# Designed miniproteins, single chains: the designs that were tried, part 26

Each design is a single chain, and the fold is of that chain. pLDDT is the mean over its residues in the fold that is shown.

## One batch from the design tools (miniprotein)

Design m880
Fold by ESMFold2-Fast:
Structure m880 (fold): chain A 75 residues (1-75)
Amino acid sequence: LSPEEILEIFLEEIKEMLSDEVYEKVEKVARELLSDPSKSHAEVANAMSKLIIEIEGQDKLNEIQERVVERARAA
């Protein structure tokens, strides 16, 4: 899987596991950073992760990341 495909899986898992309000906030940050050509996909994912920790907490981020890793390995 490409870094872009992994980011898409991450956004899909956020949409499924978190509220629409939180998803919209995370997607907005991701979209803004992805529009900056100086930003890597890893930096985008890191910013999304930090926002999730602030709103939902570390445990919720860990659950999302486990699902992303499982889907990435299955693909």
Scores: mean pLDDT 82

Design m881
Fold by ESMFold2-Fast:
Structure m881 (fold): chain A 68 residues (1-68)
Amino acid sequence: SSMLEELKKEAEERVKELAKKYNLSEEKTQSLINFVLSLVEDSSKVMTKEQVRDLIENALRWLEEELK
C-alpha cells in the first residue's frame, strides 16, 4: 500500500540522516537500512501505521543515543 511505502521511505531517510551525521560506513548504513525496512514490513502486518511509526522512531532514537 502507499502508506507502507511512505513508512519505508521515511525510515530509510531517517537512517541516511543518522549515517551522514555520524559518518557511518556505507556497509553499516546499508545494513541498518535493510534492518529498519524489514522491521517496518514485519510490524506493518500486525500493527497500525501510527504504532509502526512510533516503534521505528523509538528504535532510531535508541540507535542515535548509542552513536553519540
Scores: mean pLDDT 84

Design m882
Fold by ESMFold2-Fast:
Structure m882 (fold): chain A 71 residues (1-71)
Amino acid sequence: SEHRENAIRALEEGLKSEGLGAAKAAAYEAFVDAKREGNEKAARYAQLAIDAKTLEEAKKYLKKALEELKK
């Protein structure tokens, strides 16, 4: 679906980011589209990335969200 493709693109962009703010912005876009797709596990991991306090933590959860969307 368009929502699934948009979420995957946002997560891949977030994983390439070099700043926490950029990673969190990508996580927010992915969260919205994952919710619209109905992928609750991906949405939950994206939300954890939004709430992350470090770039490393944010990327950990972006990667988990991406894995859920690619199943």
Scores: mean pLDDT 89

Design m883
Fold by ESMFold2-Fast:
Structure m883 (fold): chain A 62 residues (1-62)
Amino acid sequence: MYRVTATKDGAVLLQDGSTVKKGEELIVKDVRELPDGSYQGVDVETGQLVLFSPEGVEIEEI
């Protein structure tokens, strides 16, 4: 699992169309790289798909 911390507003997009604010964090599982270089995973708390770019987040393996 990974801790994903947004370094800017809107860097993480949730499946319901909401976004994460700068300094907020999610615990994400099943992380995979997409062909465009972005990442997809699953928010452990809500079960939602999340999309993020590596340039807008800090990622820590936990």
Scores: mean pLDDT 82

Design m884
Fold by ESMFold2-Fast:
Parts: sequence; C-alpha cells; structure tokens
Structure m884 (fold): chain A 79 residues (1-79)
Amino acid sequence: MEIIEKLKELKEEVKEELPLAAKVAELAIELAERSEDKEKLEELLKEAEEAVELEKEGRYEKTIGILLRLLGELLDLEL
C-alpha cells in the first residue's frame, strides 16, 4: 500500500523535530489502514504533508486543526 508507506516514511522523517505533524501522520496512518478508498488515502497523505509545512512555518493552530479533524474521523469510526 504505497500511500500508507509514504505516510510511515513521513512520520519517521519528522518525528524528532515536528511532533504535531508526526501525530497527524500517525492518525492518518490509522485512518488509512481502515480505508479501501484510494481518494481518501490520497487526501490523508495530502493533509499529513500540509501539517508538516504548517508546523515548519509555526502555524500551530492550523496544524492542531488538522489533528482534531483526523481525531474526529477516527472517533466517528469507533462510534
């Protein structure tokens, strides 16, 4: 699964320097492993990549916004 592999690579790359983006990537991996929809997988990768750029720029509130949205999606799957 190429998208999940890219998400795992992204998490490993940023885990030491960008903790919020690393957490976004971790949640994106969790959601991607539960999805068979290619479009959804591509959206999750794009959101993780956006979180990396936002945290690098110090835009923490936007990075947290992505994190909370992915958490909400994960909770919706558990409810």
Scores: mean pLDDT 83

Design m885
Fold by ESMFold2-Fast:
Structure m885 (fold): chain A 95 residues (1-95)
Amino acid sequence: ASAEEIMEAAIRAAEEAVRAADISEEQRRFLARAIRAGAKVGLLVDPTAQGIIDGVRAGAGLAVGVTKATGGDYEAVRAAAEAAVRAAEEAARAA
């Protein structure tokens, strides 16, 4: 697969995990946007499966950190982020 195909597979898997998470719609939207942005930056810095995975992880971490800093339920968002990162890693390595 191309690096772009790996990125799209990783984003799709992460978004599916976020969709299944027991968090608010606004938290899902924020986490999904952060993951997508992270994946795109990861691809630009390192156009490999590992670069994309590192980008997804960074984006997910940002969403958790911002939620914690703003007094939100960061534990629930953290659990969703960890599931999304795992799904993205599995999809990226399988692509």
Scores: mean pLDDT 88

Design m886
Fold by ESMFold2-Fast:
Structure m886 (fold): chain A 70 residues (1-70)
Amino acid sequence: SEAAEEAARKQGLKDAVEAYALFKKNAEKAPSLTPEEIAEAEAKIEEDLEELLKNGSEEEKEMAKEIKKI
């Protein structure tokens, strides 16, 4: 069903923002990305984090706040 697909996509988003948090924390050890690639990734994640903070569950909001601290 569409609801199941939406739930799977939301889980993918959570996994992606967690991966991004780990990337930011370990940025010095990550492969060099171009400034353009970094800016695009940051803009997308910032938009996704704002959505989670507004419309997410308690767990999603907590995760978004932790990522923003990094």
Scores: mean pLDDT 67

Design m887
Fold by ESMFold2-Fast:
Structure m887 (fold): chain A 84 residues (1-84)
Amino acid sequence: SAELEELRKEIEEIEDPDNKFMLEALLRYVEALIARHPDIAAELLEVLRETIREVKERKPKTDAERMALLDEFLARLQAVVDAA
């Protein structure tokens, strides 16, 4: 989708290689969830967009900071799936 490609480009702009790698993995996970739950694709993409924004704002530097952000991301995704 156009939104998915827009988010992919935003991830390409991330300067920190570990943050970029993490976000690329999350993008692939969201793509897999959309294939299983196409009816909530917009909501799943919103979670990814918010997570990209959080990475840009918080600029995680340690594995602990990245893991905390990953936990927040997974909780938000689960809430969206559970609400469907």
Scores: mean pLDDT 86

Design m888
Fold by ESMFold2-Fast:
Structure m888 (fold): chain A 105 residues (1-105)
Amino acid sequence: AAVPQPPVTIEATVVANSTAGPVQVGIAAVTVDAAGRPLSTQGFTAPVANLAAAGDVKTFTATATRPAAATLHATLTAVQDGAVATGSASGPAEAKTLTVTVNLS
């Protein structure tokens, strides 16, 4: 078994592009080995955020674990009044923080 590495902090940012309202956020983190094979999947649900106006920004943090030498892929999904937006980012085995941004249209 691979030795666990320090956790990776995922910073997920949602930007309102239309009229404000409650937004629901999901974060999925997948770790893959050097051959691109999936090793683990972790899911996180952020608290519902209320956006006050177009252009408002909300940031959520989640902590994901990974084994040594694994790449972490994070996908952010945001839903507001039927509008769905997704963003993704990938961090190498040595990354301590991974930032993902999503714009709601």
Scores: mean pLDDT 70

Design m889
Fold by ESMFold2-Fast:
Structure m889 (fold): chain A 59 residues (1-59)
Amino acid sequence: MKKGREIVLETLSEIAGVAKSTVREKIENWKEDEIIEWLESRGVSRDFVLGALELLKKL
Protein backbone atom coordinates (compact mmCIF):
# COMPACT_ATOMS: atom_id res chain seq x y z
CA MET A 1 0.00 0.00 0.00
CA LYS A 2 1.64 3.24 -1.24
CA LYS A 3 0.29 5.79 1.25
CA GLY A 4 2.37 8.70 2.61
CA ARG A 5 3.73 6.61 5.50
CA GLU A 6 4.88 3.83 3.12
CA ILE A 7 6.51 6.37 0.77
CA VAL A 8 8.54 7.87 3.65
CA LEU A 9 9.62 4.40 4.84
CA GLU A 10 10.56 3.38 1.27
CA THR A 11 12.64 6.54 0.76
CA LEU A 12 14.52 6.01 4.05
CA SER A 13 15.12 2.33 3.18
CA GLU A 14 16.50 3.21 -0.29
CA ILE A 15 18.94 5.84 1.03
CA ALA A 16 20.04 3.68 4.00
CA GLY A 17 20.35 0.53 1.86
CA VAL A 18 18.20 -1.61 4.16
CA ALA A 19 14.81 -3.32 3.85
CA LYS A 20 11.69 -1.17 4.38
CA SER A 21 10.53 -3.71 7.01
CA THR A 22 13.77 -3.08 8.96
CA VAL A 23 13.18 0.71 8.93
CA ARG A 24 9.56 0.17 10.08
CA GLU A 25 10.67 -2.14 12.93
CA LYS A 26 13.31 0.36 14.16
CA ILE A 27 10.86 3.29 14.03
CA GLU A 28 8.28 1.31 16.07
CA ASN A 29 10.69 -0.15 18.69
CA TRP A 30 13.65 2.26 19.04
CA LYS A 31 13.95 5.69 20.68
CA GLU A 32 14.09 8.68 18.31
CA ASP A 33 17.77 9.43 19.07
CA GLU A 34 18.72 5.79 18.32
CA ILE A 35 16.80 5.86 15.02
CA ILE A 36 18.46 9.15 13.99
CA GLU A 37 21.98 7.89 14.82
CA TRP A 38 21.38 4.58 13.00
CA LEU A 39 20.04 6.20 9.80
CA GLU A 40 22.79 8.86 9.86
CA SER A 41 25.37 6.04 10.11
CA ARG A 42 23.74 4.55 6.98
CA GLY A 43 24.13 7.79 4.99
CA VAL A 44 20.80 9.55 5.61
CA SER A 45 21.24 13.23 6.57
CA ARG A 46 20.16 14.18 10.11
CA ASP A 47 17.87 16.94 8.81
CA PHE A 48 16.14 14.49 6.45
CA VAL A 49 15.66 11.92 9.25
CA LEU A 50 14.20 14.57 11.59
CA GLY A 51 11.77 15.74 8.90
CA ALA A 52 10.76 12.16 8.04
CA LEU A 53 10.15 11.21 11.71
CA GLU A 54 8.11 14.40 12.27
CA LEU A 55 6.01 13.60 9.17
CA LEU A 56 5.49 9.96 10.29
CA LYS A 57 4.10 11.17 13.66
CA LYS A 58 1.29 12.94 11.72
CA LEU A 59 0.50 10.15 9.18
Scores: mean pLDDT 78

Design m890
Fold by ESMFold2-Fast:
Structure m890 (fold): chain A 140 residues (1-140)
Amino acid sequence: NAYEILARTAEELAEKVEDPELAEALKSSSAFFRLMAADLETVEQQLKNKNKLVISTILASSLFVAAGVYELLGDKEKAKELFQKAQQLLDNRSTVTDEELRKAAELLLKEAEELEKKGYTELAKAIKEIAEQVLEALAA
């Protein structure tokens, strides 16, 4: 289950990252993904309904996980960039457009490919699956 992989990874990253704001975002993301993993039927319904709050939180939480990995790899600039994009999605979640959500999902697909090249194969597959589910929901 992709959400379970993201929840576990976020929890592990929260204990390892140096940035306290990123650590807090990762703890919140882990809790959110554990809720999603427990009720995939509700997640599917929320995606079909294009619930912007749920979709924005899924995308932002996935970007926080990617940011955590880049911080551990020593790429602090990339980590900061992804953190800021995730925070922007959460701050604007009531007014975010379908196009902005598509761009965030496409960014996650690109980052999943880069993380797979860096040996994060299981995480990359989970991020890709979630990003593809969001893109499919937005296309409907």
Scores: mean pLDDT 89

Design m891
Fold by ESMFold2-Fast:
Structure m891 (fold): chain A 87 residues (1-87)
Amino acid sequence: AVELGKKGPKEGGRAAADAGKQSAETNNVDLAKQAAEMGRWAAETGGGDEAALGISRAFSYGYQAKNKEAFDGGAEATRWGARAAKK
């Protein structure tokens, strides 16, 4: 997952979505934080639409977790998606 996130904005967005989904299913706050970090990296590498889509999916999975810390990770991923879209 982390190595996939470093391969490029599209793969980073996908890795963030996958980590977000796993976090939601297991209520694992560490995976939610990893999803946010992978989303941030994807946004910083100029991912535009691909990064924004992956990060938005990570947010949706974080929301499903219903744990405040896991939800916050998803929300943070969404903020990075918005920044990617602005570039």
Scores: mean pLDDT 56

Design m892
Fold by ESMFold2-Fast:
Structure m892 (fold): chain A 87 residues (1-87)
Amino acid sequence: KEELIKKAEELEKKGEELEKKAKETGSKEDFLKASRYYGNAGQLYFKAGELEKAVEAYRKAAKLAEPVDPQRAQEALEAAKVVEEML
């Protein structure tokens, strides 16, 4: 469990770095990469039983994808809703 949480935290940190870069450059590719890191962190938090952190990570993934890939954003939002209903 602790190992999954550490990996999720590492992915969130990479997501934050890419989010900052994307906001500075306006790069659609960096927004999508940041979204993927947050989405992967959400999956690891979910597997670790950290449901609240999983919801936060999925919501962040959705926000970052929304302006560049609405379908991917919707998928992340759906994942957040599914986990949120388990709380």
Scores: mean pLDDT 84

Design m893
Fold by ESMFold2-Fast:
Structure m893 (fold): chain A 66 residues (1-66)
Amino acid sequence: MDELLERTREAARRRYGDRSGPATKAYNDARDETIKATGDPLLAAEAVGQGIDDYDRYIADAAARA
């Protein structure tokens, strides 16, 4: 399960830098797999938030946690 959370976090970070179809698909697939495996959308949302936070921390930490 930790591997799925890390994958979701990294996919979210990559999606922020690359809006191509493959990057968007990887982000959606990772999030969906995490939700299916854990049964908890909050865990997937937290992993996504961490990926966004890693990218956007120079801008505003509060804005990065969506």
Scores: mean pLDDT 70

Design m894
Fold by ESMFold2-Fast:
Structure m894 (fold): chain A 109 residues (1-109)
Amino acid sequence: DTLERIRQAILELAEKYGLPVPESREEAERLLEEARRLLAKGTPADIVEGVKKLISVAAYYAREGDEEGLLEVLATLGYLLETPSFSEPLRAEDPELYADVQRLVSLLP
């Protein structure tokens, strides 16, 4: 099952980077808003932190079995990888995180 592989991959990424998995939908929504704010600031450090918060939110949806929420966050990560103003600072600041997110997004149908 492709979705099960994606769920496992995102949970493993959250664990690899020591990222907190939200305990509630309200907490996940707060982290998503924080990620959007960081990405809007656009410094390399803010982009890395924003991407990490998106991984935490994706891990929450993966744990809860929220397929729609999970796919929406993964689509956002894919958009960031395709947009040079986000992808270039991410690759420069944290090339390992960039490669891990690229592998994750490649699992999307």
Scores: mean pLDDT 88

Design m895
Fold by ESMFold2-Fast:
Structure m895 (fold): chain A 76 residues (1-76)
Amino acid sequence: ERRKKAEELLKKGIEAYKNGDFEKAVQYFKEAAASGDPLIKAKAYNLLAEIYRKKGDFEKAQKYLDEAVKAMKEHG
């Protein structure tokens, strides 16, 4: 149940990103990451890193890449 809600948040974030709405995409990905599911958290952080890299914010992009790696290690 909770995982399905987090997966729907990822889908909404991806659609917002596809439509160029980076502010909504960031919000949805942060909400998905807050679900606590390590795989969803890792996917959300990787997508956040991609958005910040695209915006030229390499410091935030690296931070979110580190969070994604941490989430994958917690699950693996």
Scores: mean pLDDT 81

Design m896
Fold by ESMFold2-Fast:
Formats: structure tokens, C-alpha cells, sequence
Structure m896 (fold): chain A 88 residues (1-88)
């Protein structure tokens, strides 16, 4: 499915924000995994490790990308994200 113009604009804004904040795709995944680990630890009654402000932002960006991927399909979202990355 083709992304809407609004979804394309959101992906562009996300890509720009990642570049401006110096957040790589690797850092997005690392922050998401840390957040999941904290959720598991909280359920087990174990101490959590606080997220940095950059890691919190990375988790927010990751969640936004997942929502777009749910609407249009992960493959389509990844293809458009790669196009935007090549443009930048």
C-alpha cells in the first residue's frame, strides 16, 4: 500500500529529528530493548535502570515508527524510510 502524504511527512520529520539528535537506528533498537527490560524487571519487582533523555526520545520515535508500520505494513514503512534516508 502507498503511504499517505501525511504519513510520508511524519516519516520525514522522524528522520530529521533522528539526524538532529544524533540517534541511529541501532540506538533506537538498543533504547527499545532497554525499555522492555525495565518493564520485565518492574513486573518481577526488580530495580529498573532509568532511561536517559536521549533514550526516552529514541523509545518515542521507535513507537511512532511501529504505529506507521502497523497501518501500512512494516515492509512498506521500511522502504519509504530508506528512500527518505537516501534523500538526506
Amino acid sequence: MKLSKEQEEELREIAKEMIEKGISTTELVAAALKAIGNEINAELGLPTVPLSEKEKLAVEIHNRLLEIGKEVGIDVALEEFKKIEEEL
Scores: mean pLDDT 76

Design m897
Fold by ESMFold2-Fast:
Structure m897 (fold): chain A 115 residues (1-115)
Amino acid sequence: SKLEEFREIVRLLLAGDLEGALELELKRRGTTPEEEAEREAYLATPREELLARAEAEARRGNLLAMVVLAGLRQSREALEELIKALEERYPSFSPSAQKLADVVIEVARERLEEL
């Protein structure tokens, strides 16, 4: 199902495997030459610039950006901050975004238990 595929993408992102997460997402949706070029450009972006972009988008409420930011930081504290931020924003999310947030919170909690 779409939620099971999303859960796998979130696991890869939180593990810091951005390349694997992007590959899985493109395989799921199909890919265009433009999307392949965007993926290559993204993966070539310096870590500091990726962190700055993810932080800016996360502040805007972009759920995937919040997950990417936590994955790039690779810390227990980043996972705890992700869960807290999603719980605080949860009532403002659409029903579809709430279902995605539920998956992210579940995977982040699982990862905290493995650390």
Scores: mean pLDDT 81

Design m898
Fold by ESMFold2-Fast:
Structure m898 (fold): chain A 80 residues (1-80)
Amino acid sequence: MLTERERFEIEFARRLAAAADDRERLIALIREEGRRFLAEYPDSDTTEADVEATVAEVAGLSREELLAMAAEIEAAVAKS
């Protein structure tokens, strides 16, 4: 049914939503997932700088924006 990539994205969205009230945990989670992605896909054009850019962007979002982002990720996977 779901691909491994789609399952990963749904799990990430769930963890993101769960961490929405804890900014420090959210930042740690994004860095952890980014490092995992870099280790699993070393031939991708994604860099540690891209991971830190994502951290900076997410750190600036409100709780409501974080929950909306998590919902959009799950919706996008469901439509794929």
Scores: mean pLDDT 72

Design m899
Fold by ESMFold2-Fast:
Structure m899 (fold): chain A 67 residues (1-67)
Amino acid sequence: SVEELAEFLQKELGLDPEGARTVAETLVSLPEDQKYSAALTIVRRFRPDLSDEEKEKLAEKIVELSK
């Protein structure tokens, strides 16, 4: 759900409630084939501190929550 994804984005990426909801709504509305690249781009932007493997795992979880 959008709510579950927004909560995850707040916790994992440090987004504020309004920003997390907006991003979650956008990600849920994307075609399935675009979700991973969009999620990975957002993770890279907000969590540049993470390893590539950690960023990829977060992006995969975001896509899972966006279904």
Scores: mean pLDDT 87

Design m900
Fold by ESMFold2-Fast:
Structure m900 (fold): chain A 94 residues (1-94)
Amino acid sequence: SSHLEQLAKMLESAIATFEELLKNKASREEVLNMIRLIIHELETHTDPSDPLVAELVAELRALEARAGELSSEELLQETIRVLKRHLARVREAL
């Protein structure tokens, strides 16, 4: 599926971006701005009615909502974990 291939590429790119933010010790604000950007990209460039997209967006929004309870490093690590888990699900659906 071209949709699943596009989604996989978007997730791979997002993971690389968040891993770079972790390496560079990015602020919570920078991490939150990137989470918001990824949510926007998923909603605009993929099918938000697809359960794979809807569940990922819901988990990213939940991370955004609880970001104040986490350090920037913890928020980054949890975001990377969520993205990697969803990438595995997308790859299984290919």
Scores: mean pLDDT 89

Design m901
Fold by ESMFold2-Fast:
Structure m901 (fold): chain A 80 residues (1-80)
Amino acid sequence: SKEELLKQKQEIAELVAEGLAALVDGDKEGAKYHFKKAIELAKELLGENHQAVLDLYRLYIKALRSLGMEEEAEEVEKEL
């Protein structure tokens, strides 16, 4: 339903916020967990070719690079 779609979009947004908060706290593993889960849910909800999925990948790559996690950022880029 439309209500279920909105709820799942809110869950994705909350996971992104949790990932960003983990970055501020220096929790690299928590950040990776939350961003990966957000991307997986977005793919399931909207399809892997949806613009919102691409935007989440871009945000995640930027966040990883901000932590100096260049190797992890390159692995995520390979999924694009």
Scores: mean pLDDT 83

Design m902
Fold by ESMFold2-Fast:
Structure m902 (fold): chain A 91 residues (1-91)
Amino acid sequence: KQIELLKKAREVALKYFDSGTAEAAYIGATAVAEAFRQMGDEELANKARSLAEKAREAYEKGLSPDQVRELAAQIKEEIEKLADEGIERLK
């Protein structure tokens, strides 16, 4: 069911975010964006995809480890908020 799909994507994303890398943040945010897309929530899918693009730009530009950690933490917080909003919309 859609709630289970989104919860699973959130769990996978959180595991990647805990690694503190921009690549992991990109993978996690992309997983949540794909879950929203499969649910038909294009608004939340686009917001999560935008966060994934920010993470991709970070590792392509070779940001410092401290800057990457700060960005990954910020992306994690925003993705958790989006996932919680998506779950609430399905209740």
Scores: mean pLDDT 77

Design m903
Fold by ESMFold2-Fast:
Structure m903 (fold): chain A 73 residues (1-73)
Amino acid sequence: MKAFLEEQLRAAEQGVEALRRFKEEGFDVPEHLEFTVESLLRIGAELTLELLEKNGYPDKERLERLRKELEEL
């Protein structure tokens, strides 16, 4: 279980970073797909963070920081 939660933490951190970079760097994505790509990145990060929170991941400060960062994006 703990190894799985550590994998999910890395996935959450990567998801938040991917969303940030997508919003900041302006990749060449067709306009009609831009919203879909952003939404999928956001949902993936949100679900991974919720999984960590619901399963009692011990570093609550790190989870709260990631959630705040995601909400600010």
Scores: mean pLDDT 77

Design m904
Fold by ESMFold2-Fast:
Structure m904 (fold): chain A 68 residues (1-68)
Amino acid sequence: DALNAEGVALLKAKEYAKALAAFEKALAAKGSNDAATLNNLATAYIGLGDIAKAKALIKKALAASAAK
């Protein structure tokens, strides 16, 4: 989707804070348990150096994927 694609482009540009904002918008539009968007949010937090938040988001994404 457009918001996730925007966020991924921002991740590639190392614009982590902007990527985070784009993925938060994507999550709001797609639903709070969209596993792909949660994984992308985790990647943005890794880029920002917040490994603890990234781990929490990865666990949430895994739970969302398991609900499939």
Scores: mean pLDDT 79

Design m905
Fold by ESMFold2-Fast:
Structure m905 (fold): chain A 59 residues (1-59)
Amino acid sequence: SEAREAAVQYAEKGDALGAMRALTLAGARPSERAGTEIVIGASAGDGEFARKALDEAGV
């Protein structure tokens, strides 16, 4: 989805807040686990880690 790709791009740039906002604006409600993994990915600039977390969460 477009929301997933936007969140991954924000995570690659280290912007966890931007990633979470992109998902929320698109109506996606990630689980606490997926949200935590997006933050971890963003902290490392690891968009692939964030992508995998979103795929496993069904976003």
Scores: mean pLDDT 79

Design m906
Fold by ESMFold2-Fast:
Structure m906 (fold): chain A 91 residues (1-91)
Amino acid sequence: GIVHVEIYGEGKKLVEGDIDMDSLASQIGLALLLTAAAFEYDEIKVVLHAPDDEEAKKKGTDLVKKILDLMGMEIVEIKEGDTVEIVAKKS
């Protein structure tokens, strides 16, 4: 399934696009984009929109959490629903 993803660094939109969570290449692409953003910015917000695909939304959310943790970012807020919003900050 497809997740519409937006990545923000310190309130500024950095990237927006559709990611196929059933594709390993697409998952790697999302991980690389997040890694780049987390390297440059001290606060990251990721918005995941998949209202009709709970599996894709869960896979995207889990991947985002894992990459932010690997980059040394603490997740300070998660809002869940049709859209998932994750806010993380560097310690």
Scores: mean pLDDT 86

Design m907
Fold by ESMFold2-Fast:
Structure m907 (fold): chain A 114 residues (1-114)
Amino acid sequence: SEEERQQALEQLMAGLRALAEREGLDLRTVVLAFVVHGTGSDELRALVDALLSDPTTTFDQLLAALIAGAERLGMRIVAAELRRLAADPAATPEELMERLLAAMREEARARGEA
């Protein structure tokens, strides 16, 4: 149900917030890493892991690297949404999660039909 979907998202966000606090990371960085690990390619996952091995990596640096990575992989839908997120500093971590998951789903469908 829609209520069950909303509760699952709230529980997931609570877990990601706890992880961000424990690891001393920006919540948006944790959300980006989570979505890429769950839905991204091996190349994008490796990129996230390499960048986050450096504790000085910022959300903006990770976002810029993911835009470049998505462009190199021909993930045009994901790259476009990441660019919109980069231009929207008011986007909440929840909005970032929803928008990036939607973009990954659309990219997967477009690639399956190509």
Scores: mean pLDDT 84

Design m908
Fold by ESMFold2-Fast:
Structure m908 (fold): chain A 74 residues (1-74)
Amino acid sequence: MTLSLDEYVEEVLKKLDEESAKKVKEEAKRIKEALQQVLANPNDEKARKELDEHLARFMRIVHESEAKRAAEAA
């Protein structure tokens, strides 16, 4: 999958309510900041952990939104 973070965020935002969209935008900003640190210092374990934590939080919001949509469609 070759989507940039910005492209993925835009696709996710189209499917979210306003409150969830706000949370996704906040996490996307944090992911970008952490990603810049990882790209500058690829061997920095702390920067990698921060990126992983923000990615996990972002994906949790997306998965919860998808699960809600699946439940509503059933």
Scores: mean pLDDT 74

Design m909
Fold by ESMFold2-Fast:
Structure m909 (fold): chain A 89 residues (1-89)
Amino acid sequence: MRLVPNPALAALVAEVLGRRVDSMSGQDLMTTLMQWMADQGLLDPEDPYRVLLAGTPLGELFGVDEVDLRDGELLREMLLRNTTIIPAP
């Protein structure tokens, strides 16, 4: 399946990739957002799986102040709330 990010999420993706994309796989989208979090220096130095999102555009978009990268179900739900699913051709 392909995910079409909403305009706010697409803007964050464009910061990492240097270009706009119309759609991407869930894996590519997740990898791109993890790179964005790393580029912004949001990883907790005591726990590299904990990301501090308070006051960031991604935190505002997801409606959370922090995420655990090991919580795949929560991350999946946050992505699905901010994307439109299209079936792969």
Scores: mean pLDDT 79

Design m910
Fold by ESMFold2-Fast:
Structure m910 (fold): chain A 74 residues (1-74)
Amino acid sequence: MLSLLEMLLYAASHWADLSPEQRARLEAALAAYFDTRRQVEEENASPEEAARRLGEAEAALRATILEVLPDLPV
């Protein structure tokens, strides 16, 4: 599987080819991911809780990238 960074770089390389709706969806997913990171930093969460929350947020972001970029080599 591609890393999140590789998936984000792939999305960026195809950004000009995306519809405004697809761009808005990716921007919303990315904002949600960073909001989750901010919440984990603000909360004194255990390493296990932090890993779980970030893992779930990353999975959601990955799913959105795959939905808007179906030709992504996985």
Scores: mean pLDDT 77

Design m911
Fold by ESMFold2-Fast:
Structure m911 (fold): chain A 70 residues (1-70)
Amino acid sequence: SNIEKGEKLLKELDAEIERLRKQVAELDSTGTPEAGREGAILLTRIAALQAEKFVIEELIKNNKPIVLAP
């Protein structure tokens, strides 16, 4: 069940990361300074989600309980 829970969370994180990457691409295509700032914020969010994904993958690999926040 820990692996199953982790796999589900990883799938959800991957979907959210893909959604945000599509938003970044759309913003980048506009070429405005405002879009550039929004894109930078979204890239920071993507980085945070990727970090969370790495933590979950490590917990699954080591068969540890999935804990995402203090």
Scores: mean pLDDT 81

Design m912
Fold by ESMFold2-Fast:
Structure m912 (fold): chain A 79 residues (1-79)
Amino acid sequence: MEEELKKLIEAINNDDKELLEELVRTSQSPEIQKLARAYLLYLEGKKEEAKKIFEEMKNSPHPLIAGIAESLLREIDLE
């Protein structure tokens, strides 16, 4: 999970669609797959769909997953 979380953060910071798609396909964590998919939606301009998923994910019992989702929600709300 931690290694995949590092990849997710790097993919988000670089808007790396290929790495995000790889994480959706290969990650063993459903939460990482879901965040990667949500960020792909955001990059496609489907901001409201992405926001809905991030709102759900901020309630994750995993603190790092919840933190990433909350950070992305703030970024989206700031436009």
Scores: mean pLDDT 81

Design m913
Fold by ESMFold2-Fast:
Structure m913 (fold): chain A 139 residues (1-139)
Amino acid sequence: SKVDGPVQMAELELEQAILSGDVEKFLESLAIAIRVLRRSDSEYAKYILEAAKAAREGDVEKALEYIRKAQSIAPDALLAYVLPLIAAVAYGKDEVLEAILKFMEEEKVSEFTQRLVRKAVEIAEKNREEVKEILDKYL
C-alpha cells in the first residue's frame, strides 16, 4: 500500500514543528497527524497507529513489528518512529523508548531522522501532560 498525500503533508508539518522547537506548533501538528492517520485507508497509516498503541501499552515486540511493517512501505517513515516514541514517553514506557532508539541505530536510520526523533522525544519529555492529553483524545 502507498502513503497518501495527506499523510505525507502531516509528516512534513510535524518535521517542521520539531525543527522549530515551538511547543504549541508541535502539539497542534501531532494532533493533526494522528487525525490524518486515522482517516487514511493506507496500510502504512494503520501500521503507525498500531505501533503507537503497542508503545502506549508497553508491548515492545508488537511496537517494533509494526514499525518494521511501516518502514517496508516507506523507508523515510518519520511518523512510524516519532509517534510510538512520543507515546512511550507520555505513558512512561521506558523499555519501549529504549528498544525503538536501539532499533533505529541498528537499522542505520539516517542521522537526520535520528536527530529529529531525539528532539521530538525531548519536547515530549518536557510536555508529558499535554502530549498525553492529545494521545488520550485522538489515538
Scores: mean pLDDT 86

